# Designed miniproteins, single chains, continued (3): the designs that were tried, part 48

Each design is a single chain, and the fold is of that chain. pLDDT is the mean over its residues in the fold that is shown.

## One batch from the design tools (miniprotein)

Design m9746
Fold by ESMFold2-Fast:
Structure m9746 (fold): chain A 79 residues (1-79)
Amino acid sequence: KVEEVERLAKEDPQAAAVRITAYAVRGVGLELEYEMTGSKEALKQAAEDYEIAARGARAMGEDTSTFEKKAEELKKKVE
């Protein structure tokens, strides 16, 4: 999953950008789901999505700090 996005960043940057965006958007939606429902599973999935987006963006040479910070913050909330 993460490896696939990192591979796409080298072989098909446009496809990688779309997938990174999709993971980031899903992460935002899952955070909202947690705010509305209290679902810890939504938080876990959001953290994973942000981590994948961060690693994909890093493979493309983009700034990853926002996604990394979000993933870490959400992982602490799940515990």
Scores: mean pLDDT 78

Design m9747
Fold by ESMFold2-Fast:
Structure m9747 (fold): chain A 96 residues (1-96)
Amino acid sequence: AVDLPPAKPEGIEAAKEFLRTVIEELKKKENVYDYKFKNKKERDEFIATLEQALALVEAGDGAGALALLLKLTSHKDKDVAELAGDIYKAVKRLLT
């Protein structure tokens, strides 16, 4: 299982806080996730997509945010795709 931050109660505010926490952690050079990005570009692109998803949640577009996060689960790197899947499932649970 991926070591993700604990999910808060349901709702838009919980989803926003969860995404902010994940984004902040991924920006650290030393993070608590087991997965490693192959290079800074792939990590920065992943973070940028999570920031776009956060902006959609903040705008009230939970469906758009989930669609964007689901796209990340198709990443060519299995470890990155698995991390994306766990983030998607957590955000979906908080929004639904």
Scores: mean pLDDT 74

Design m9748
Fold by ESMFold2-Fast:
Structure m9748 (fold): chain A 64 residues (1-64)
Amino acid sequence: MLEEEIRKALAIMAATVAVLAGDSEEEVLETARRVSEKLELSEEETEEVLRYARELAREAEKKK
């Protein structure tokens, strides 16, 4: 497994935890961005993580 795949998974997991904690879409995206930067993800990989995080936050909003 590529190391980049594991780092993306960790960033997505951090975003998922933020969603479960009841954070806003903005806070979820900020968490995903910060974790991606800490894990040294590329700009393209960070955009993939942010796309996934945004979808997770929006799905959580729909369940309300």
Scores: mean pLDDT 78

Design m9749
Fold by ESMFold2-Fast:
Structure m9749 (fold): chain A 68 residues (1-68)
Amino acid sequence: SASSRAAQDVLNAGEQGKKVVVELADGTKIEVDGKNIPAAIGAALRVLGDNPEKIVVEIDGEKKVYEE
């Protein structure tokens, strides 16, 4: 699913020390500094729990859209 793929990319980027910003369909914006692994895990769990139809993840300024 889109949420599973987005969550994986968030975790991978966080583990690599990259800055991550997650935008959920409801307009919620979650910013994760790559130095904060617990925050990256929390963002990934939020994405999985909400199971949104559309998720936007920004990794080091590059935006990626996940749908379905």
Scores: mean pLDDT 75

Design m9751
Fold by ESMFold2-Fast:
Structure m9751 (fold): chain A 57 residues (1-57)
Amino acid sequence: MELEELRERARELAERALEAGKTTEGLAGLPREEQIELATEAMVEAALARKEQLAAL
């Protein structure tokens, strides 16, 4: 999966989580758009780290 596609999917998940009221407490003071961007980046980073970890196994 290309990085662009991964980022788009992560953004959709972040928006969906916000709609469901599942915001990270540490992000609650930020504008919605910033919360989405930070969550998207965190998800992308986690997915890449997971892929690297699985490749090392």
Scores: mean pLDDT 70

Design m9752
Fold by ESMFold2-Fast:
Structure m9752 (fold): chain A 55 residues (1-55)
Amino acid sequence: SSEDKKIENAVKLGLELEKASGNRELALEAVRALMDKEKWSEELKKRILERFEEA
């Protein structure tokens, strides 16, 4: 689904930023900024953050 692709892309962005910076807070802030910019639903934001935390 298009939501599954959004989750995959957002989590990938976060993980790549964490790996490049060594800073998980920076990566989380970037993911949150993306979700806010895109005006995604609270349910979609929750799924992205949960998947990122599990990775």
Scores: mean pLDDT 83

Design m9754
Fold by ESMFold2-Fast:
Order: C-alpha cells, then sequence, then structure tokens
Structure m9754 (fold): chain A 118 residues (1-118)
C-alpha cells in the first residue's frame, strides 16, 4: 500500500540520518570534541529507534533487517568510541549503545513475528 511504501521510505531516511549522525560523532571525537561526540551519538541512537519503529509499522522484512543492522553498527561504534573517553563519558556511551541494541531486538522480533504469520 502507499502508506506501507511511505513507511519503508521514511525508515530508510532515518537509517541514513542515524549513520550520518554517528559519523559526525566519530569525527567530533577525533577532533577532541568529546561532549559533541556524546550529543551526536545520542541523536544517532534516537534516529536508529525511529527507523526501527517505521520499519515495524511498514511490516517490510528487508526494512526490519536493515534497521537491525543500523542499530548494531551504531551500538558497536559507540562501544568502540567509549574506549577513548573519560569514565563518565564511557558510561553514557555504553548506556546509549545498550539502547541501540534494544532496537536490534525489537526489529528482529518484529521480523520473526512477520515470518511466522501465514
Amino acid sequence: SADREKAVREAYEEMAKAGELFEQARTALDQGNEDEAVRLGKQAVEEAIKSAELAIKSGDPDALYAAANVGRAVAEGLEEMAKRMTPEQQKELNELAKKSREVIDQATAAGEALRARR
């Protein structure tokens, strides 16, 4: 349906935003802008969550798979960035990475439920 096609398109747009924000976070960290890196990392997780919600709304298995992969990439990237930061910032980034991994679980569960239906 047109509504489903729109949800798929919007899901991929939010996935692209999550990826762009994560690359900006990494660049900020490389420039020594640690607070900006955390802020951008948080925004990347928020966009990854939006992409998963849109993918779930679409019922499209490819969009669900893509959303799970974006959530995983953001989580792994934030965990790697955390190793280069203060203990306080490490805690915050690891909490954000955990939130991104919850997106993977939600998208994966939705995909499995969709495949189990007639």
Scores: mean pLDDT 86

Design m9755
Fold by ESMFold2-Fast:
Structure m9755 (fold): chain A 55 residues (1-55)
Amino acid sequence: MSTEERVREMASQMSPLQLRVWLAHLERERERHADDPEVVALLERAIGILREALA
């Protein structure tokens, strides 16, 4: 399973509160890795998946 598929599977098992906590964590990680465009791109994909799960 790809990383994105695993993130989607995990998100489907999470409550809205857990999703928001994870989203906040990923947004902080994105800020820490701002100098690494590959890591930023990966984190932005995960953030998008979590935002979709909250919609």
Scores: mean pLDDT 80

Design m9756
Fold by ESMFold2-Fast:
Structure m9756 (fold): chain A 100 residues (1-100)
Amino acid sequence: MEEIKELEKKVEELEKELDEAIKKGDKKKAKELADELIKTSDRLYQKALEAGDRDTALRAARRRLEAAKRYLDVSETLEDILKAIGRILRAIGDILDLEL
């Protein structure tokens, strides 16, 4: 689907921007980009599931897990840390559901 390809490209662009923000030490920008990457990869996951594309859904869930781990790395408040842990657990659950 066209929408899936557009979302995959957006995920790739956000991953590149996130890596650059982390490299520059911009924790605020990295957190914002990680949050958007988590949301975009979740949307990609849902669209891939709707399309029956298990491979794309699995890749999206793994990318979302990595983004959630990056969000944890740049989290400075207990609220942000707990939010990051919740996002990590959800991504792991989605990966296990697809692989097992």
Scores: mean pLDDT 85

Design m9757
Fold by ESMFold2-Fast:
Structure m9757 (fold): chain A 60 residues (1-60)
Amino acid sequence: MEEELERKLRAAENALRNTDTPVETIAKLVGFESVEEFEKAFRERYGITPEELRAQAKAA
């Protein structure tokens, strides 16, 4: 069950790095019920928000 969450978060990270897809759309595509739930899970796993990760990926 943690493996399923990890898979969803990895797919979201890949989309954030390689596409211009909005964060809310990515949350839905990877199977989260809400953007809030997605952002909480993402921050717990990566220590930063999805928006912060995208900003870092675009800056580097």
Scores: mean pLDDT 78

Design m9758
Fold by ESMFold2-Fast:
Structure m9758 (fold): chain A 67 residues (1-67)
Amino acid sequence: SMLEENKEKARETLEKAVEALSKDPELAEKVREYGEKLIEESSGEEMEKVAKEIEDYAVRAINEMAA
């Protein structure tokens, strides 16, 4: 269903975010934990917003690594 496809896309976004943080395994784990909780606790119709939240969180973490 489209709702399951939306969850899959959110998980793909999470995996890409974690891979981008591969040089800092501790931050990568925190982003993974945050994203998995959001995906599990949110409805399928909210998955696009969840993916954006995961991306925003990962961008902040990447900026901290790059500083």
Scores: mean pLDDT 77

Design m9759
Fold by ESMFold2-Fast:
Formats: structure tokens, C-alpha cells, sequence
Structure m9759 (fold): chain A 67 residues (1-67)
């Protein structure tokens, strides 16, 4: 059952990151037409964070596959 518990924890981490991605997508859509320097820089930051979260999910999915 230790293996099952590890898989559950990894799935919970993935779910949390997926929810954060959805929030980031909402923020990106709100800033899609940003003309200010601050808006553009924030948009870039959000997109970089989105890429980072997607990469982390891929790593967690690979860990589940190994279990």
C-alpha cells in the first residue's frame, strides 16, 4: 500500500498544479491585450510560470509511471 499512497500524493500534487495552471490561463486571458510595460512584463511572467508548472506536471507523471 506504500506504493499506492505515493501515487495518491503525486496525483494530488498534479491536481493542485493543474488548478494553478487554470488560474494562470485566466490571468493571461485578462492581460491578452495589455499595452502597458507593466502589463506586458506581467504577461511574460505568467507565461513563464505556466511553462514551469507544465514541466513540473510532466515530471510528476513520469514519477507515477515509474511506480
Amino acid sequence: KEKEEKIEKLKEEIEKKKKEIEKLKEEIEKLKDAESREGILRLIGLKLRLIGLEFEIELLEEEIKKL
Scores: mean pLDDT 81

Design m9760
Fold by ESMFold2-Fast:
Structure m9760 (fold): chain A 82 residues (1-82)
Amino acid sequence: LEALFAQQREDAVALARQLGRTLPREEALALLDAYFAQLRQQLGQLLTEQPELFSENLGNAGFLAQLAAIREAALRALEEAS
């Protein structure tokens, strides 16, 4: 599970850096927001369909905290690339 969130963080940071280098800030932020909306939906669906893949202690609060941490890392990468 930690490996899954680590990989998602790497992917999100890489995307944010690419967007920050190639697009105006407002467009990069809009695409990054769309990416995280889709990621939240996909991971939320996985949690609903296969809750056994997530520990009882993670729950919805832990899941949302991990997504927030990934988004924060991506936003920092975007600011650094701009």
Scores: mean pLDDT 75

Design m9761
Fold by ESMFold2-Fast:
Structure m9761 (fold): chain A 90 residues (1-90)
Amino acid sequence: SAIDEAIEKLREIKKKLEEEEDQEKIEELLKEVIETLLKVMSTIEDKEEILKIIGEILRLIGLILDKPSKEEAIKAIEETIEFLEEIKNR
């Protein structure tokens, strides 16, 4: 499913992030997470699930604007993976 593909992509982004020391690269990896969520959102018809994805995207945008640490960025991706697993299990 599109959600399964997104979860795998987020796991790959997390692995890349664990190897990064550069702030700009950390921000670019978080932008890839947002792009992944936008692709998932385009495949969902349920209004409630769409609103939850929008909320997650806004959370990640806020984090990028605040210039997250590597630890904060890793935690954010882990939380996004958990979020998508919850949507999948419905």
Scores: mean pLDDT 85

Design m9762
Fold by ESMFold2-Fast:
Structure m9762 (fold): chain A 78 residues (1-78)
Amino acid sequence: KEEELKKKAALEYYNEGNELFNLKKYEEAIEAYSKAIELDPTFAEAYYNRGRAYEALKKLEEAIEDYNKAIELDPSFA
């Protein structure tokens, strides 16, 4: 179904973002995580890891916003 395919695609972009993050390609990682979030706006882990990529680029305001969103969606990130 559409929802299952959308979540699968979000997970694939999230995994791509993680690979790019590990290569220290933080701007490309942010782009991949952003695509995951577009497909699944409730994907707390994608917000959290995008925040980590923003933090690595010293974009601290954007990082805090993403961390806060991750905590709102999943309080276990607090």
Scores: mean pLDDT 87

Design m9763
Fold by ESMFold2-Fast:
Structure m9763 (fold): chain A 85 residues (1-85)
Amino acid sequence: MQVQRDADIAQQLAAAIGAQPSDNIIQFAALQDSISGRGSAIQQAVAVWPDSDVAISRRILDLMYQQGAISEAQYQAAIARLDAA
């Protein structure tokens, strides 16, 4: 049921990258892991977290895009915002 709001979550993630603390990104990564079974990718992203928000956000966005949870436009917008931050 929460999964049906993936587009809203993607927009919230994009906002969090530039405006809010990274906790929301970690929570969304956990959601993506439960959907895809991509624990390794999330673990790798989280391992880089203390050094770089950018690396985590980029990997999570890539997973979201691969699953179709976000459109190409949303993906590019989020990456651009991440690069600007």
Scores: mean pLDDT 51

Design m9764
Fold by ESMFold2-Fast:
Structure m9764 (fold): chain A 69 residues (1-69)
Amino acid sequence: DKKLLEEAKKLFEQGQKYFENKDYDQAIKLYQQALELLSQVSDIPEADELKIEVQGNLARALKEKSLAA
């Protein structure tokens, strides 16, 4: 469980770096992978907080991609 949370954090950080470089496709992929790992984590409040942040960043990346297309 905690290992999945740490892996999700790393994927989220990598996604943020791609987003900053305007590589929205890679950012979206990494955010989706982070959410998939977080969906397997239960009973950890930090995981619920991270899910909200990743979902917000995913929504933003999807919007930016739609505007760039």
Scores: mean pLDDT 83

Design m9765
Fold by ESMFold2-Fast:
Structure m9765 (fold): chain A 101 residues (1-101)
Amino acid sequence: DFVNEEDFEKLVEGVVEIELRERGVELTPEQVERIKKRVLERMLPIAEIGANSKSIEEIREKLKTELGYSDEEIDEILENGMPELLVRWTREEIERVLRES
């Protein structure tokens, strides 16, 4: 799991670019930036909680109370779910932009 913000931003950008290429659809630069920003907005609060928490219990409580995640979603995040969530959320934000057009 990456907790460094710069590495996390690079990872998000790379996944967004790969998923967009797989779609074979030309999006405007504004749509691409919107996807990147929305994925980062979802991922960065989790990374921030991880960086600022002193225990697994504190991480669990903050993810639940501050971000509204379920116990099942928290378990996925803590059990190396971050890479899978990144891919999942990137796909969801791409689909959302396509539906809004």
Scores: mean pLDDT 76

Design m9766
Fold by ESMFold2-Fast:
Structure m9766 (fold): chain A 119 residues (1-119)
Amino acid sequence: KKEEALKLIEEAAEDVEEAIELTREALERASPEVQEKLERALELLEEAAEYAKEAKKLIEEGGDKEKVLELLEKAAEKAEEAARLLAEVAPEVGELAVEAAGLARNAAEYLREAKKLIE
C-alpha cells in the first residue's frame, strides 16, 4: 500500500510541475484581465507541489500517518482550486489553460487515491 501511495504521489507531483510550466507559459501571453487568475492558479499549484513533496518525504521516512493524510488533503485541495481557476480562464487563454486544468485535476485525484491507500 505504501509503495502504491508513493507512486500516485509521484505521478501527482509530475502532473503539478507540468501544470506549473504550462501556467507560466500562459501567463507570459495573458491579457491583464486573466493575469490575476493565472497568477493565483500558479501560487496554488506551487503550494500543491510543496505539500505533495512533504507527504512523500514523510512516507519514505516512516513519519506521522496523520500528518501525511493532512498534507495529501491540502495538496489535493490546492490542485483542485488551481484546476477550477484554470478552467475559468480557458475560454480566453485556450489550450495551455485547458491542459493545465486537466493536469491539476488529475493530480488532485491521484493525491486523494494515495490518501485513501494510507487511511
Scores: mean pLDDT 88

Design m9768
Fold by ESMFold2-Fast:
Structure m9768 (fold): chain A 57 residues (1-57)
Amino acid sequence: MKEFHSAANEFIMEYAKKGGKIDDKLLEDIGKAIEEAKSIEELKKKLEEIFKKHEEE
């Protein structure tokens, strides 16, 4: 649990440092990934895809 939130926060901070937009849709996608991920590896993979998707939008 704590590791999942820590990993998500780390991705959010890196994305914000790059000038990324942290909007409600991004936070919703992250929350879903945290709930659905069965391991920290799966969560990190989901987070990478989520942030890539939002960078392209």
Scores: mean pLDDT 77

Design m9769
Fold by ESMFold2-Fast:
Structure m9769 (fold): chain A 86 residues (1-86)
Amino acid sequence: SELAERLREYAERLRKIIDDVEAGKLTKEQVIAELEKLLSDPGLPDEVKAMLQALIDAVKAGVPRDAIIEALRQLVGYLERKIEEL
C-alpha cells in the first residue's frame, strides 16, 4: 500500500527526531523546523496533520522536553498501528 509506505516514512522521520533530541543534537527551533517539514508534505494524511500541528504548538509553548519526547513516541505508535490496519 502506498499509504502504508508513506506512514512508515513519517514514523521513521519521527523516530530520527526522537533519537536526535535525546542525543542533544536538536534545539527546540530545529525540532519545530523538522516537524514543519513533515507538515508541509502534500502526502501527509489529514488525521496526522492535526496531531503534528498540536505537537508543533506544544514545542512552541515550551512544554518540557520529556513530555515532547513522549508525545513524539505516541505519534509513532499511532502511525505503526495505522500501518498494521492497512
Scores: mean pLDDT 83

Design m9770
Fold by ESMFold2-Fast:
Structure m9770 (fold): chain A 55 residues (1-55)
Amino acid sequence: SPVEELRRRAAEALAAAEATIRGDPSLSDEEKAEAIARARRLVDGLLAERIAALL
């Protein structure tokens, strides 16, 4: 379904972002946690908006 495809892409995008953030040697553990939390909120918001547009 289009919704499941959007969820799959969102999960892949989040996983890639988390991997990039965790691999960044310029960031502290606290900064990494904050960046990951922000990425999750952004992805969740965009996913909700895209799903709403299909309804």
Scores: mean pLDDT 86

Design m9772
Fold by ESMFold2-Fast:
Parts: C-alpha cells; sequence; structure tokens
Structure m9772 (fold): chain A 66 residues (1-66)
C-alpha cells in the first residue's frame, strides 16, 4: 500500500536528517524524498525506486566525503 510506504519514507528521512548537519545537504535529502513521494502518489513504482537509487548514491557520496 502506497500510503504505508510513504509514511515509512517520511520516518526514514527524519532519521537521516539527524545525521546530516549541513543545511544544503538536508535540502537535497528532502528534495529526493519529495520526488519519491510524488512518484508513489502517481503509482509510478519504477520512478520511485530509481529515485531511491539516486538517494542511496547521494548518501554514500556524503558519508565517503565526511
Amino acid sequence: MNEELIEQIKKDTEELLKLIKDPEEQKKLEEYTKKIIEHLKKGDIEGALETVGELQKFLKEYFEKS
């Protein structure tokens, strides 16, 4: 169910925001989350998963540079 998945994404994003201290990087995380939610609202599961992949790349890059 898309509603349950959206709620989980919001919770996970809130937890990740606690780990990211830079406001610019927090903005990027929120932007990825917004895109994932938009895809899920449209029923575009492939688009949502692709954006999750981009978010994972962003997080890996961020932690690698820390």
Scores: mean pLDDT 78

Design m9773
Fold by ESMFold2-Fast:
Structure m9773 (fold): chain A 59 residues (1-59)
Amino acid sequence: SLRERAEELLREAERALREGRYEEAIKLAQDSGVLATLAGDEELLARAQELIREAEKGL
């Protein structure tokens, strides 16, 4: 499902953030956010947006 794919991308984004791969983390979280929006999952979208903000601080 779109939601499951969004959750998968967000897990990949969280891993990228932990590894200091900030640009990759932002891209993965953006892709997750798009799918979360299409799935109507507001909580997942919020998590993706928070991760983007955290990753941007590392740039």
Scores: mean pLDDT 89

Design m9774
Fold by ESMFold2-Fast:
Structure m9774 (fold): chain A 85 residues (1-85)
Amino acid sequence: EKLKEFLEELKELLEKAKAAKTDEELKAVLDELVELLRKYYEDFPEEVAHLKELIDSLGDDVTKEAIIKALEEFLKYVEERLKKE
């Protein structure tokens, strides 16, 4: 249940990232991502850690495209886990 809420908030954030046209809008997406990680850390520490690792793996070249890719890879990871039960 909460995991579905986490996924829906991440999907919404991914759409905001795709729609971002300025550095200020992209910064707002990053700030929301940090708040989402904090919000869901207590309930899903392993999933939050995995998303953080994906973001950290992007290195110093944190671009809009890199953020979108990390979010898409994480969403696919969690959706595949839910399907396999």
Scores: mean pLDDT 75

Design m9775
Fold by ESMFold2-Fast:
Structure m9775 (fold): chain A 109 residues (1-109)
Amino acid sequence: SVDELREEVLRLVQEISRLYAELDTAPPEQKEALARRLIEVGRKLIETLKKLIDEVDPSDEELRAFLKAVADYLISVLRDVLARHELSPELTAELQRLIAEFERLKDKI
């Protein structure tokens, strides 16, 4: 249901916010593992958002605003991670792909 998908989105956003905060205080040796986890949760969120977008009524302004806000937040978080943390070329490429995916999803909302 839309409500179950919305609840799942909020749970994934909470996990991303936690990982994002942990990256700021983590020692260098833990940052790559945290970034990999952030990518994994981000991919799950993309799949959940795709399902929710498919269920959205075009007249549901509240749900559309929610989806746009989530996408904007994730784009902001991922861009900030790339700007502030030195990560492997592999992880940098994966984060850039995630940003592009969220931008594409936002265009469909």
Scores: mean pLDDT 88

Design m9776
Fold by ESMFold2-Fast:
Structure m9776 (fold): chain A 74 residues (1-74)
Amino acid sequence: VEELKEELKKLLEEKGMPLLGEDAVSVIDRLVELGEEEKAREVAEKLIELVKQGKIADAFELLMEAAKYVNEKE
């Protein structure tokens, strides 16, 4: 998961969106803390793919859904 977080953060920094990268890493870390490590990996991998494809709006939507899930579990 750590390698996926670093790749995602770097990709979003390169696209001029460092705050979105920080938010994504935060959500992934919270999923791991909840014991949802498999979901954390899935979310990270999907976000990386969407960012690589230039689908930033879809990536943001996925991140918002993951954040909502984490907030409901806290």
Scores: mean pLDDT 79

Design m9777
Fold by ESMFold2-Fast:
Structure m9777 (fold): chain A 116 residues (1-116)
Amino acid sequence: MVEIVESGGGTVAEGGSVTLTAKVSGVDFRNSGIGWLRQRPGQPLEGVAGIDGKTGGVFVASTVAGRATASVDFSAQTAYLHLRNLRVEDTAVYYAVVGVGKETYYGEGVPLTVVA
């Protein structure tokens, strides 16, 4: 069974930074795609950043380019999303996502509120 335990959200001031963390069990990150999606209030789900554990390929969405860093610790099976220079528009529920073969697993979501 795949388990995703997320942490690191909350309320942060505009211009600040945050690190979201997802600890994953039941899959090997070296055989997985690991990433982050978010849903802003009243908006659809959108990609934020991700890493292909097989190739080391990295994706960062244009909306957060230059402000987001995605990383993984393969030994600890932990994924990180570091967001800096936060904007009010970064207010969203953030979901860790893990893809293995044909299956995709989502965390329960970490709320982040950015206040002016």
Scores: mean pLDDT 87

Design m9778
Fold by ESMFold2-Fast:
Structure m9778 (fold): chain A 67 residues (1-67)
Amino acid sequence: MVDEEEVDEAIALIAYAIALRDVKNGRITPEEAAEWLRRLADRMEAEGHTVGAELLRKYADEVEKEA
């Protein structure tokens, strides 16, 4: 049985992987990827998924920091 926090973590990791792939392939800029992740984080937080939101914001910062 997967708990809600584990689901949040999985969603955040999948989003981060997509963002990194799209940046690496030149489909979006790191800034666009970070913005997309932050918007997703805001939505997750509004729905009460605070763990997922925190992870998405962390991943957004990492993507933006890398370029």
Scores: mean pLDDT 80

Design m9779
Fold by ESMFold2-Fast:
Structure m9779 (fold): chain A 64 residues (1-64)
Amino acid sequence: EKAEEIRRLLPELDNLDTQARVSELIAELVKEKGVDPEKVGARASSTEEWAERVRRIVDEILAE
């Protein structure tokens, strides 16, 4: 369910509050699901790159 919430927030990552919320949810999801933090973009060069990584991880989790 946290993965679904993150996916719903992805289109609004231009908003700083949304970025903070997504980051918090990703941290919790990584902790609960054992997702590799490096795949989530600990070193993203842009918001778009980070959003793409987050979307792929969320899609993988939702597919299982």
Scores: mean pLDDT 66

Design m9780
Fold by ESMFold2-Fast:
Structure m9780 (fold): chain A 73 residues (1-73)
Amino acid sequence: SLSDPAALDAEVDLAIAHMLVGMARYALKQGKLDEARELIELARELGQRSTDPAVRAEIEKLVAELEKELEKA
């Protein structure tokens, strides 16, 4: 439930991760590779700090997809 403090923290972390991912993809489309790298690193750090294994796995997946996009940019 979102009323559970631990579940709320996990949902907030996931929401922040999705925001960072969106910003990183926008930076990649604009050719701002250094900005994209910083945003990807912030998302990675957030994933490492998450205590929810499902949220951590989702963030790790998003980061891996962005790293592949960065290598192609």
Scores: mean pLDDT 81

Design m9781
Fold by ESMFold2-Fast:
Structure m9781 (fold): chain A 68 residues (1-68)
Amino acid sequence: IEEIQQKILALLKALPDARLSARELARLLGVSQSTVSRALKRLEKQGLVEREVVDGVTLYRLSEKGRA
């Protein structure tokens, strides 16, 4: 869980304007969507990522706090 959270943050920091779905993150990281969704919920609770719903799709981006 900790390792996957760090990988998600590193990817989003490399692409600061990117908004990625759990499915896209799962594909890029080679893990299940459930693993990514669990990590994203933890990161959102910590305030390090933000959730946006665009055209019925849930997307995640790095928060201002996550950039620090």
Scores: mean pLDDT 80

